# Designed miniproteins, single chains, continued (4): the designs that were tried, part 9

Each design is a single chain, and the fold is of that chain. pLDDT is the mean over its residues in the fold that is shown.

## One batch from the design tools (miniprotein)

Design m12280
Fold by ESMFold2-Fast:
Structure m12280 (fold): chain A 60 residues (1-60)
Amino acid sequence: KKDELLKKIEKIEKKIEQLQKSLEQFKKLNSHEIDLQTIEEQIKRLEKEKEKLLKELEKL
């Protein structure tokens, strides 16, 4: 169970890193604001999910 939570956290962290890299590239390209906001919202959702998993991990 603890190992499963750790694997899920790692997967989310990798996804966040990929989205952050995409966000930086879009900023350099002066992309439309709505595209930047969409990526930022996805990052925020993943960060919240990671926080929930970390709290569950602390209970184990």
Scores: mean pLDDT 78

Design m12281
Fold by ESMFold2-Fast:
Structure m12281 (fold): chain A 67 residues (1-67)
Amino acid sequence: SAAARARLARERAKLEAMGGRVPNPSEAALEAGQVLRVIGDAIDEGLKEGVLRAASEEELAAARELG
């Protein structure tokens, strides 16, 4: 999110001000995290379009038999 990026930018600026350096790989890691989030959101939307109900009913039936 924008708030998460703003917090990271502030922490990075503090480290650089103290003579530390945040390497480029941490930015690549954030980019990878955002890609995984977009994929997760797409899967969730696909499930909500009709697949989720069947899966949820099957899972809830199994859970009720165990509890």
Scores: mean pLDDT 60

Design m12282
Fold by ESMFold2-Fast:
Structure m12282 (fold): chain A 60 residues (1-60)
Amino acid sequence: SEENERKIRITSAANLDALLESLEEAGAKNMTPEVEKKIAEMEEDRRRYAEEVAEWLAQQ
């Protein structure tokens, strides 16, 4: 359902923030091409969620 898809995007956004904080605290020691790809994918999910929220707010 759309609600489940939205929950997945919210979880992805929260995980991205946690991952970025962990990488920053570790001094980005574990930044590999695979990790960069995952971050980019999660950032896209977060961006899509933000766009949906912005569109919803614009209709208020």
Scores: mean pLDDT 66

Design m12283
Fold by ESMFold2-Fast:
Structure m12283 (fold): chain A 93 residues (1-93)
Amino acid sequence: NAAVEKALQAFREDPLGAPLLEIDPELMEAIKEVEFKDPRSLLIASLIGGKETLKEIAKMDNEGKSVREILDKYKDKLDEETYNALKELIDEV
């Protein structure tokens, strides 16, 4: 998925400037109401999509769940390519 690869590349260059957040107005509104401690958690939420998922991931992140635990919880909501790309990113950083 070209959008996923572009998001991962943008995240590697600027973790706070994930371009996918600007594509979904629902995610943009939800982000105004939540705080992320780890920008990788925000990237995972952005790639899964949905306001409720974003809020749930933000809550887990703020409760001290590791980015890997968050990714593994949502593995079934990600295609294999996206999951593997995110896993590699998390394991590298």
Scores: mean pLDDT 69

Design m12284
Fold by ESMFold2-Fast:
Structure m12284 (fold): chain A 68 residues (1-68)
Amino acid sequence: EEGRALGERIIADPDARALWEELVKANIPEEVLGEIFSVVAARTIPEAIARVFGGTQEEVDAMVERGL
């Protein structure tokens, strides 16, 4: 499913994985974050987002949460 592809991308990138784990520990439900990311992933390719912004994983995640 869409969430799985995004999850594998996060695991592949150490920085993204660390950020995801930090968000979970910050009292934000993992399921809620997964739903937000899966919605954006269904609309556009995560790779395209990262390429367009060319910033840090933190900046990319912020844009994804806002729906680009």
Scores: mean pLDDT 56

Design m12285
Fold by ESMFold2-Fast:
Structure m12285 (fold): chain A 115 residues (1-115)
Amino acid sequence: SEEEEFREKIRKVAAVLTALNIELTGLFFEAKLRYPELSEEIDATNDRITAINREFLKRLDEAIANRDFERMKEIVREWAREVIEVIRESSLPEEVKEEMISLVEWAEEKLLEIL
């Protein structure tokens, strides 16, 4: 049914977001271990991304309630742009930025494929 297809789609979205959260959290912990002198800057960047993610999830939940797939796609694209900008503007090492940006781009691509 359309309801079952919608639920399966949302479940896949949740799986991608869960995988992103696990991997991104891991990258932040690894960065703090490799660059302990940057610990405060790493935490500040993580806090900024966490705030963006919180607002993203709130907006996504509203679009899900309305079954507005075009709005969900717009929200995903805006979220990815905002997170990537925060990473690029941060004082994180370039290798860490590249890994985090690649992960966000992967998540954006997978979410847009599902939606």
Scores: mean pLDDT 91

Design m12286
Fold by ESMFold2-Fast:
Structure m12286 (fold): chain A 62 residues (1-62)
Amino acid sequence: AIGESGEEVKEIQRRLRLAGLDVKVDGVADEAFEKAVRAFQARAGLPVDGVADEATRRALAD
């Protein structure tokens, strides 16, 4: 599950921005954050569930 806010969410937000997605680095897992995760999952060929699980995080790191 995605945390509601914090450093972990900020790290994911930074990775999403590096991947070319327009997100704020504010540590808040809001609807805009979930939409960015879904967009990245679709691009990476992962299941589109809006959850930054291990597979999503690994794809963001590569």
Scores: mean pLDDT 76

Design m12287
Fold by ESMFold2-Fast:
Structure m12287 (fold): chain A 55 residues (1-55)
Amino acid sequence: SVDDLISQGQSLKDQIDSLNAQKKTATGKEKDNLDKQIADLQSQLDSLGDQVLSL
């Protein structure tokens, strides 16, 4: 349902915010790994947004 998609979007945003907070204190390889995770979650969020807009 649309409500389920919205809930998933909020969860993804919360995860991105958490990883961005971790990134503030991360360096080197850890920071690179967090950047990749954030990019992946952002892609998922963008895809989810496209699904909502298509309904």
Scores: mean pLDDT 83

Design m12288
Fold by ESMFold2-Fast:
Structure m12288 (fold): chain A 70 residues (1-70)
Amino acid sequence: GHMAELQEIAKDLALLAALAKGRELEERTGLKPEVTVEQVDETTFRGTATAGEESEEVVVTVEDVEKMLS
């Protein structure tokens, strides 16, 4: 359904953003980043990138996706 499609896009965007943050961390630390994505609730996804002691996260919501597609 429409909601499930928006959830998949939000999850993919959170992963892509976390991968981009992971690349930035790798350039700064020289360490290979670990990247994860989790579903926080029905409309919210969190991507996390970690390299050594540094971590960065990004949050993407279904509402963010709807605004991008409108």
Scores: mean pLDDT 86

Design m12289
Fold by ESMFold2-Fast:
Structure m12289 (fold): chain A 55 residues (1-55)
Amino acid sequence: PSPGEVYGRVTEAEGRRAGNPEAGRRGADLAIAAGKQGDVEGAATAASEGGREAG
């Protein structure tokens, strides 16, 4: 998995663990930001997955 995808999954899991939908949305934003540092393509994948989980 891409760095952005891995980070996105971890961030989303953290949001779900907190039991807060707002945290899930924030997690998606962080996944995009993290991917831009490592891999923009991976960030897009993580963001899509995070958005799907939130919605």
Scores: mean pLDDT 57

Design m12290
Fold by ESMFold2-Fast:
Structure m12290 (fold): chain A 119 residues (1-119)
Amino acid sequence: SMEEERLKEIIRKKLLELLDELKSPKYSHFRFFYGPVDLKALPDYYKIVPEPVSLDIIEDKVESGEITTVEEFLELVKKMLANVEKLFSKDSPLYIEAQELYKIATEKLEEIKKEVEAL
């Protein structure tokens, strides 16, 4: 319906705004999660992680309409955290950063969900 298409466009816009926030100078410490992993730094990454996820991959999926919901976005962030856990110890700065990103994304996505449900 036209109502469903309007709702999808509102969600899409809010998800893209969240991605812009997560890639902003305020969260520059998350830069490892922005794009593809440097294979010169981590040559075994794609051997251990056959399905990589980055904020840029999530952005491409939101822009293409492959993901259209808050729940689908959150599942990709969960997968990104799970991928980091496969290669890095829980005490590593990168694992701690991935957990912080997951927490922030979860809180922001819940806020988006409430805003959308109030429409």
Scores: mean pLDDT 85

Design m12291
Fold by ESMFold2-Fast:
Structure m12291 (fold): chain A 107 residues (1-107)
Amino acid sequence: MVVTLTFTTAELFDLDAEVQEKLAKQLEEAAKKSTEKIILVLVDEEDGQSVTLELSREEALEMAEHYRKAAEAMRAGDTPENRARALAHQGEVMSILARALARQQAA
């Protein structure tokens, strides 16, 4: 079964722990339900355009783990050090998405 998720660009870059935990949960649930691929629709809230990406279950779980760790950093307190840790984990999510996009463009 293919599972489709819709994320906004605003949600992708939000350092709010509750938002990051919500994204992690959606990725974890999609990975649990999917037997094939996860379709991620990224919506740009500024222009209403969307990009569709194909993620493996393993990629979705890796992204979820990074969002969980980013949320944990922010829940420890909104300090420059904790923001830097959260941003590093969001950077890893962006790297996964960039690899997925590059794979799709090469096909």
Scores: mean pLDDT 84

Design m12292
Fold by ESMFold2-Fast:
Structure m12292 (fold): chain A 90 residues (1-90)
Amino acid sequence: SRDEEAQKLVDEEVKKFEEDLKRNGSRMTPQEVLDRIGLSAQELADRLRALGFSDEEVQRAVFTFLQKVREYIKEHFPEWAPLLPEVEPF
């Protein structure tokens, strides 16, 4: 289904972000992390739009991506948690 296709793309982008953060996160500033979250969310949105997903479907997928990324950061980089509400991908 389209929902399954969108979820697969979300999971792929989350995994890509987690791997980047695991590799480089300890050398990044909180602002650089926020910038990377924004860029990843924009890339996900652009990919979904290119595949013909509706704006509503794109917004739901981006929201799911942001929630999963926030959970990962809270668990592995708790010092950055206070900045997570400031992430706006658009």
Scores: mean pLDDT 80

Design m12293
Fold by ESMFold2-Fast:
Order: C-alpha cells, then structure tokens, then sequence
Structure m12293 (fold): chain A 95 residues (1-95)
C-alpha cells in the first residue's frame, strides 16, 4: 500500500479537506448511478474504478481533517463512506 499512501499524500497536497470529501462523494454517487442503471459487467467494472477513486479521496479527507484537528468531521467522513458502501452493495444485491 505504498502506492496508495503516495496517491493519498498527493491528493492532500492538491486539495483542501472539504474539496477532497466533495470529490469522494461525487465518485461514490457516479458509481451508485451506474449500478442502479444496469449491473452489467462493464458498469460494475466502471463502478469499481469510481469507488476506488472515491475511497482514495475519502481517506485523504479524513487524514487532512485529523491534521487540522477536526476529529468530528473526520468521523463523519468515515461514517458516510461506510453508508455509501452499504448503498452500493444493496443496489447490486437487489438485482
């Protein structure tokens, strides 16, 4: 996970914590839309790529909020990320 750690560090250098979280939410939303439209192999693969990007930005946001001393926002990002993962699993399972 040295590659993931480097990507997270770069994201934290490019964006503020709030921007990182907005990017994460955007990627999670796009992944969910793809699965809800059709759980085809192509859409599942694209949703997985979007989910991976969303997770990267969510982790970067959590770390940046912690560095700024905003532990409450860091916890909210983690909780909402888990909720978004649950929504994705549920949307796929309903098919």
Amino acid sequence: DEEAEKAIKKAKEEYEAEELWELAKKYFEEALKLIKEAATPENVAKAQELLNKGNLYAVAAVEKYKEEGDLEKAEEVLEETLKKHEELVKAYAEK
Scores: mean pLDDT 84

Design m12294
Fold by ESMFold2-Fast:
Structure m12294 (fold): chain A 90 residues (1-90)
Amino acid sequence: SMQTLTKEQQELLELRDELLKEVEPELAEFITNIGAELIRKGMPLEKVKELMYYIKENSNSVIEAIELYGKIFKDPELAEKLIKEVKEVE
């Protein structure tokens, strides 16, 4: 079968390419992965884009982006776990 990307997946990849022009690759990938997860959970694409840009504009690192994600979704325990995992890879 031909692998056809959905419109949402195509726009997410285009957003990733835009993020890679302005932020570090690790931060761009993290924001893109959050966007992909939100799309899978049924969040409208326009809202996902808004949240991705908000995280980009208000974060200078993956750690700051994780902390901001935790505040937005009221999940500080998940944010702490993700920060710990990022620090273990570095």
Scores: mean pLDDT 74

Design m12295
Fold by ESMFold2-Fast:
Structure m12295 (fold): chain A 99 residues (1-99)
Amino acid sequence: MEEELREIAVQLARDAAETSRRYAKEANKAVELYEKGLVTPEQVKEAADRAERAMREAVQASNLAYEAGVTDPANLAVEASREAGRAVQKAREAIEKKK
């Protein structure tokens, strides 16, 4: 049971980190395409909203991993959440500067 809890915490932290990084990249790409006039502000906002949700989930997964005593996966989730947080800020700033 204790070993199973650690295994679940490791998997959740890794999955949340991967998802958080994926949506961070999508948000950054949406900004790039928006600056080129290829996507709408609404599409950038949707990408930012997805990245923000993934960021929050990565924070929660990191806390569970720290509680389970698995530091490396927890640190991975924290780093991924920071990356997503920066992507969210960049995306929101880009649409605030719209015409």
Scores: mean pLDDT 86

Design m12296
Fold by ESMFold2-Fast:
Structure m12296 (fold): chain A 73 residues (1-73)
Amino acid sequence: MDAEIEAKARELAKQLTPEEARELAREVREAREIAATLELSPEEREAFERVLRLGELTALYALPEDEEVRELA
């Protein structure tokens, strides 16, 4: 499961510009904060967390040395 997400993240990371990667990192951070306030079923939370993990890994693989992206990790 996680290996599939990592593979997809690495593929998507190659398509991102540095600015897009930073914006993705910010969006994932905001989405995590919003998710913490939502009443989600276990299934909904798992699905949402998988999407957030994909975004987080994509940003990290695109800009591993960027301070803003590293704060997401």
Scores: mean pLDDT 77

Design m12297
Fold by ESMFold2-Fast:
Structure m12297 (fold): chain A 94 residues (1-94)
Amino acid sequence: PETDWPLFLQNLLSTLSPEERRAALFILEALARGPRTRRELIAALTRELGLSPAFASRVLDFLVSIGLVEVEVRDGVEYYSLSELGRRLLALLS
């Protein structure tokens, strides 16, 4: 199905700083490999990209707010997973 996804993606990414874009893409790619806890994602972003925990948390929360990432609570722990929308978006980036 023909969509303006590339234009939508370009417009979405253009509203983010380069640092926010790198963090967002890293989160989506990490979650494509399976669900992660908030702590695991924040630790990976700080280790691999040198981002502060506060900045990493803000980007993660942004991706949840726009529906690219979903959060589920299991055994009192928050697990983050790639949504259907997030999977489709990431596939277009590959």
Scores: mean pLDDT 79

Design m12298
Fold by ESMFold2-Fast:
Structure m12298 (fold): chain A 80 residues (1-80)
Amino acid sequence: MEGSKELGDVALETAKTGDLSEGQKEALEIMGEAAKEYDLPAEEVREIVGKQAEKLSQATTKEEAIKAGEEAKKKLKEKA
């Protein structure tokens, strides 16, 4: 239960099994893959993903949800 890799796996699993919109699933997949790729401390991943998850909960369109996922990926990449 450690590191960005585990958080990435949780996000990818939630995208597969969660009762989510198509855009929210794509956003979680983008965030999960980025978290696994950039090998960041879990604390930094939680902070970035948590803030973007709040934007996802407010997303009414697929485009808004994907944008939140891409912003999270960019922030994760900048921290790597």
Scores: mean pLDDT 70

Design m12299
Fold by ESMFold2-Fast:
Structure m12299 (fold): chain A 86 residues (1-86)
Amino acid sequence: MSIEELKELLIQGVEQQTALGIALIEQQVTDPATRAALIAQLQALRDEMIAKIKAAKTLEDIQKVIEEYQKQLRELVAQMRAAVAA
């Protein structure tokens, strides 16, 4: 697998995870302002991660981007859970 093929698969994964995350926020978060804010954060994270994946030049760069994405997703999921619990 080339680095470019790996990038394409990862971008598709980020887009799919973002779509799923938006659907979950729309289903679980009843406050319109909180829902809009969480969706905007998830979309911003998607755009940032896709840009970083495209800019990556080595497998090590890609690994770092994935680790950063996973960390930020966990933080966003925690915010969503707090919004649902409130």
Scores: mean pLDDT 84

Design m12300
Fold by ESMFold2-Fast:
Structure m12300 (fold): chain A 68 residues (1-68)
Amino acid sequence: SIKDEAIARLEELAAQLSGGDRVIVLALIHELKKLETGEEVLEAIRRAADSLSGALGERLRELVRELE
């Protein structure tokens, strides 16, 4: 499912990050686990990406594009 793929890819991303960026991605994973539909999952990632500047925001936008 979109949810399972998004969580797996974000867990892999979190493993490559440190500090505040890792905390942000882990918090996003926790939020996604509470959602029921792929549409809700994609919207949550879009909101997170839009709230972030720099490389992490760009990586989250790329993830949304790849999951669509």
Scores: mean pLDDT 85

Design m12301
Fold by ESMFold2-Fast:
Formats: C-alpha cells, sequence, structure tokens
Structure m12301 (fold): chain A 82 residues (1-82)
C-alpha cells in the first residue's frame, strides 16, 4: 500500500514536470512577443504582438496552476506513505 502511494506520487511528479516544461516555453514566448511589440514601429503590428503575448501568458498561467496542483497532491501522497 505504501509502495502504491509512492508510485502514484512519482507519476504525478512526472506529469507536473511536463506541465512545468510547457509553462516555461509559453512564458518565454509571451516575453518574446512583448519585446517584439515594444520594438515595433507600427501600432497595428505592436497590438498584434501584445495580443499574442497575453494569449501565451494565459497559457503559461494555466500550465503552472496544473503543475502546482499535481505537485501538492504528490507531496501529500509522499507524506501519507512515510
Amino acid sequence: KKEELLKKAEELEKEARKKLSAYTGYAISSVGYETQAKLSKSKKVADAYLKLSEEYAALAKEYLAEADKLLEEAQRLREEAK
């Protein structure tokens, strides 16, 4: 039974690592688009990049929240197993 809890914790941690990888990618892309907007000489192009930055920032927040929930549950299972 303790081994089952540890296996479930390992699975959740692995899933969380994938979510954190996605978070990092989207967060970097968001900052990249914000930078492109600031460097743009056209308001229309700047507005388009800002929209992309906001969309990628929202995706990053979702993945971070999912990873956090998975890690909290994994920690709970590890404490219960020990």
Scores: mean pLDDT 87

Design m12302
Fold by ESMFold2-Fast:
Structure m12302 (fold): chain A 74 residues (1-74)
Amino acid sequence: GPHYAVKINGDPIAEFFLRYLERQGKIRITQLENGGYAVEILGDPEAREVLEQLEKEGMITIKEVEDASKVKVE
């Protein structure tokens, strides 16, 4: 599915929702060295809607991944 770089802005609610989606098999999460996460959406539209809502609330910052190697290094 689509791949995104996600930074959590210190809000524990955002981490809770990301872990919930991961447990449901709707996303894959990889922790990045910069303290962010790489998030892959596994085809469920609900996962994308949750990520967009958290971004609108300022709880996370989302960037679409154009180069996965740069996301892992940053």
Scores: mean pLDDT 72

Design m12303
Fold by ESMFold2-Fast:
Structure m12303 (fold): chain A 81 residues (1-81)
Amino acid sequence: MEKERRELIEKFLDLLLEKFDVELDESERELRIKAIEELFKEKNPNYTVKEIIDLLEEFLLETSQKSSEPDIKEIIAKLKE
């Protein structure tokens, strides 16, 4: 449950960083993961994996209006695997 959410957030961040060729040190990566975890805990502690993926897709579409839609779809597809 918490472990599954953590693994999903880590996978999402890793896919995002790989797609945009961004390197974070271990401390920065952990800080970003914690920020995402806090966001989900504040909104709803009972999110399912599907609801988390849907929120991450919505977040990417809202914050990355200049990002190509195929890139966003690729990240989400890899999360669903």
Scores: mean pLDDT 65

Design m12304
Fold by ESMFold2-Fast:
Structure m12304 (fold): chain A 93 residues (1-93)
Amino acid sequence: DVLEKINELLKSRGLPEFPSVEALKLGLRAAAEALPLMPKEKALEVLELMIEVAEIMGSKEAVELFEEARRALEEGNVEKAKELALKGIEALP
């Protein structure tokens, strides 16, 4: 089960588990929306977690979008990072 693997990843990082893929996607959306409100270091950690989640879910498109979001954030373009992260979540199965 893909959700079980994701919950194991979240648990290893001291994060709460999600009861469904739908709940996970809502949590990811909330995190993406909050990227402009976070310190840069924390926002980068969130995007790294999103990349790992996308890899577990087998979405190459989402991985590429989250990697682009991470690069945009490194360049200081927080709004572009948020837009790309939201697109990545939309690309998840």
Scores: mean pLDDT 86

Design m12305
Fold by ESMFold2-Fast:
Structure m12305 (fold): chain A 69 residues (1-69)
Amino acid sequence: SQALQQIQQAQALLEQAREELRRAMEEMRRKAKEGDRKGLLEAIGRVIRAMGDMFQAELDIKQAKQQLE
């Protein structure tokens, strides 16, 4: 069904966003240790973006699941 395809696509995007969050958090930690203030702020921005992408994907999954009920 269309809803099942939407769930599968949103789950794939969620996994991509989780991996992006992991990488951004690792970079944030690295930049903090290096004392790179600008790099740290950029990494924090990427963390916030990845968290937003995860939230949106989870909403998309929830909405698509409601179509199956």
Scores: mean pLDDT 86

Design m12306
Fold by ESMFold2-Fast:
Structure m12306 (fold): chain A 80 residues (1-80)
Amino acid sequence: MEKLKKIIDEITKLVEEEAPGSGIADLVRELAESAKKSTDKEKQLEILKNIGDLIERAPDEEVSPETKEKVRKLVEEAMK
């Protein structure tokens, strides 16, 4: 549980640093809060996958390819 929350916090931080005040940062924050409120590990992982997909689909001007790669690795780590 602590590991998943740590990964979610790290992803949220990366997006907020890259695109502060953006719609993508707001959506990631909302999904992260939802995941942290969930007591179901499957639901937390589903939300984390949705966060990863959202970031991957964001324009490079909002989230750089470098940050997308870091997020992808964090999502993969959480799913192992």
Scores: mean pLDDT 80

Design m12307
Fold by ESMFold2-Fast:
Structure m12307 (fold): chain A 78 residues (1-78)
Amino acid sequence: GSGLSLEEALDEYLKDIKDKDTGFKPYYETVKKLFEKYGPNVTYEQIVEALKPLRKSGLSGGEMEAAFYLAIKTYFPA
């Protein structure tokens, strides 16, 4: 719905990924920690853009984590 908060929107997106790749589950905590670090300073649109490559490549668990870190690093350089 159009009333989703940033946190709810991120959870919906991550849940969709997790349902499609059972290997994603071990990386959920890593993703949550990244959100905790960058969440207050990121928009839903930035998260969607950062995670687009992840969906496009059909990654294994290890590749998925690496691609997620790369995407986050690209859009949220620390």
Scores: mean pLDDT 54

Design m12308
Fold by ESMFold2-Fast:
Structure m12308 (fold): chain A 68 residues (1-68)
Amino acid sequence: AEAEFLRAPDGKLTIRSSAPTAKVTLKDGSVVTVKNGDVLDPEKILPTVTVGGVTYDITTNIKDGPAL
């Protein structure tokens, strides 16, 4: 599965992947399941996401969102 993250002007990331769900580890050690299209706060999460059994580095898979 492939994953990318759309960065909004406020710094929040929207997950975009070919898989319906992904796992994110929070900085407090909690693991949460997120859905394709969910918004992530990069200040609250570790910089890795697991999608379809593959771990992605968020910082190398960022795409800028719509510019205004």
Scores: mean pLDDT 75

Design m12309
Fold by ESMFold2-Fast:
Structure m12309 (fold): chain A 89 residues (1-89)
Amino acid sequence: MDQAREQALLELLRSAITMLRQGVPVSDVEKYLRKGLQLLGFSEEEATEIVEAIRTDADRAIALLEKHLSLSEETRQAIRELHELMQQQ
């Protein structure tokens, strides 16, 4: 299991949460997340599907990511928080 990749994912998610809390548009945050996921070794198709799932269904996003990585509770909570923030904008 790649702990460094999981930690980088958590940092990416936390950055996205901060951007949304600062009023960055959801569309720009989605672009940021897709690019960040690709840098973490996800394909363009995988990154697009994961970002769509974060926006629409947090449990599905967790399930998609857990095919590749074992997620910490902190990372699962970050996905849920990010989902909630994206629903508010």
Scores: mean pLDDT 86

Design m12310
Fold by ESMFold2-Fast:
Structure m12310 (fold): chain A 85 residues (1-85)
Amino acid sequence: ASLVVLGRFKTEELAKQAEEALREFGKETGLIRSVRASGKIVLVTIEADSMEEARETAERVKKILEQLGAENVEVYEIAREEELP
């Protein structure tokens, strides 16, 4: 199961700092597939064996983004070939 968490920041510098912090978080969980910053936006791709685990990881990522100054945080579900209802 895969989710994307999108955080929007006031500046590109804050987005870059959030990208670096989330890459460190990814090392601890092993559930973050990628972290990408583009302008003022940070995209975190989460991959887990179940949708429940993906949602729990997404909530932690959301909290980190908010603590780092994200103005808006959104969570999106990604359909994958192995995803079950």
Scores: mean pLDDT 78

Design m12311
Fold by ESMFold2-Fast:
Structure m12311 (fold): chain A 97 residues (1-97)
Amino acid sequence: MKLSEEELEAEILESLLRMRLSVLVLAAERGKATAEEARETVEEAVRLLRELSEVGSPELVERAKREAIELFRRAAEVASPEVKRALEEGIERIREL
């Protein structure tokens, strides 16, 4: 029972992280992402990954970190220079988790 609840919580956290990052990618692709929104999304991603590390398996956490880095890279490729810098700093922070 407890393990099933932790596994479900981990899946919810991974899905929430993916959704938030996908929204940022869409905003960047539409030229509407701001540096403030990018920084807020980085802080949220770091928080969600820390929460995921408490309930998720090491394999799930590494997958989620990798997906977050890929989505931030995708957003950075189409973003303004200010947004790109915030996202590159975010990628570095996630790598250090």
Scores: mean pLDDT 83

Design m12312
Fold by ESMFold2-Fast:
Structure m12312 (fold): chain A 60 residues (1-60)
Amino acid sequence: MTDEQKQRALDSAREAVATGDRATILAAIRELEKLLPTLSGELREEAERIIAEARAQLAR
């Protein structure tokens, strides 16, 4: 997976968390957690922020 594809995955996950239903948010978390070990620097920090936001929304 290229950095462009990784960024696209993060953008899609962010959109899913912002606008998606519970199932969509859960799927986004799962996909980001699978990508997290392959991410570094800013991309990893962004993925961790998206996961934290998604988990906060699911806890409601």
Scores: mean pLDDT 79

Design m12313
Fold by ESMFold2-Fast:
Structure m12313 (fold): chain A 84 residues (1-84)
Amino acid sequence: MLKEQAEEYEKKALEAHQQGDRASALRYGMRSLAYRLLAEGKITQQQADKLIQLGDQMADAVAAGDTKKAEALAEEIEKLLEEA
């Protein structure tokens, strides 16, 4: 089930990217990544939930044109992934 959810969100992220929707591509991409890493046992459920939350906040910042906030959230996501 988790692997299927990761694949579904990956497809949605790719479709959004092809349409030029950067915010939706990022939102779906982070969900896909979180479910994939969780399915592989590389992160905990709590870390997956945090990744999704940060991804949503970053997508909102991108949609609002807040590049500084988006960059800060990207750094937080990168640190979380380095700890995995």
Scores: mean pLDDT 84

Design m12314
Fold by ESMFold2-Fast:
Structure m12314 (fold): chain A 61 residues (1-61)
Amino acid sequence: MKLTFEELKERLEEEAERRGLSETQKELMLNYIETNLKPDDLVDEDEAETLIKNLLSAIEF
C-alpha cells in the first residue's frame, strides 16, 4: 500500500510519541521529510517504514 505525505507524517509522529521523543527531535524528523518529499509524493509502505527507522536511529544518537 502507498502512503500519502500526510499519512507518512502521521506514522512518524506516532512513532515519536511512542518512543517519548522531545518536540525538538520530532521537528528534526519532520524537517527531513519536508526537505526530501513533496506533499504530492506517494511513498510505498515499506519505504516509509525504512525512512522512519533510519530517522529514529539517527535522532537517538
Scores: mean pLDDT 73

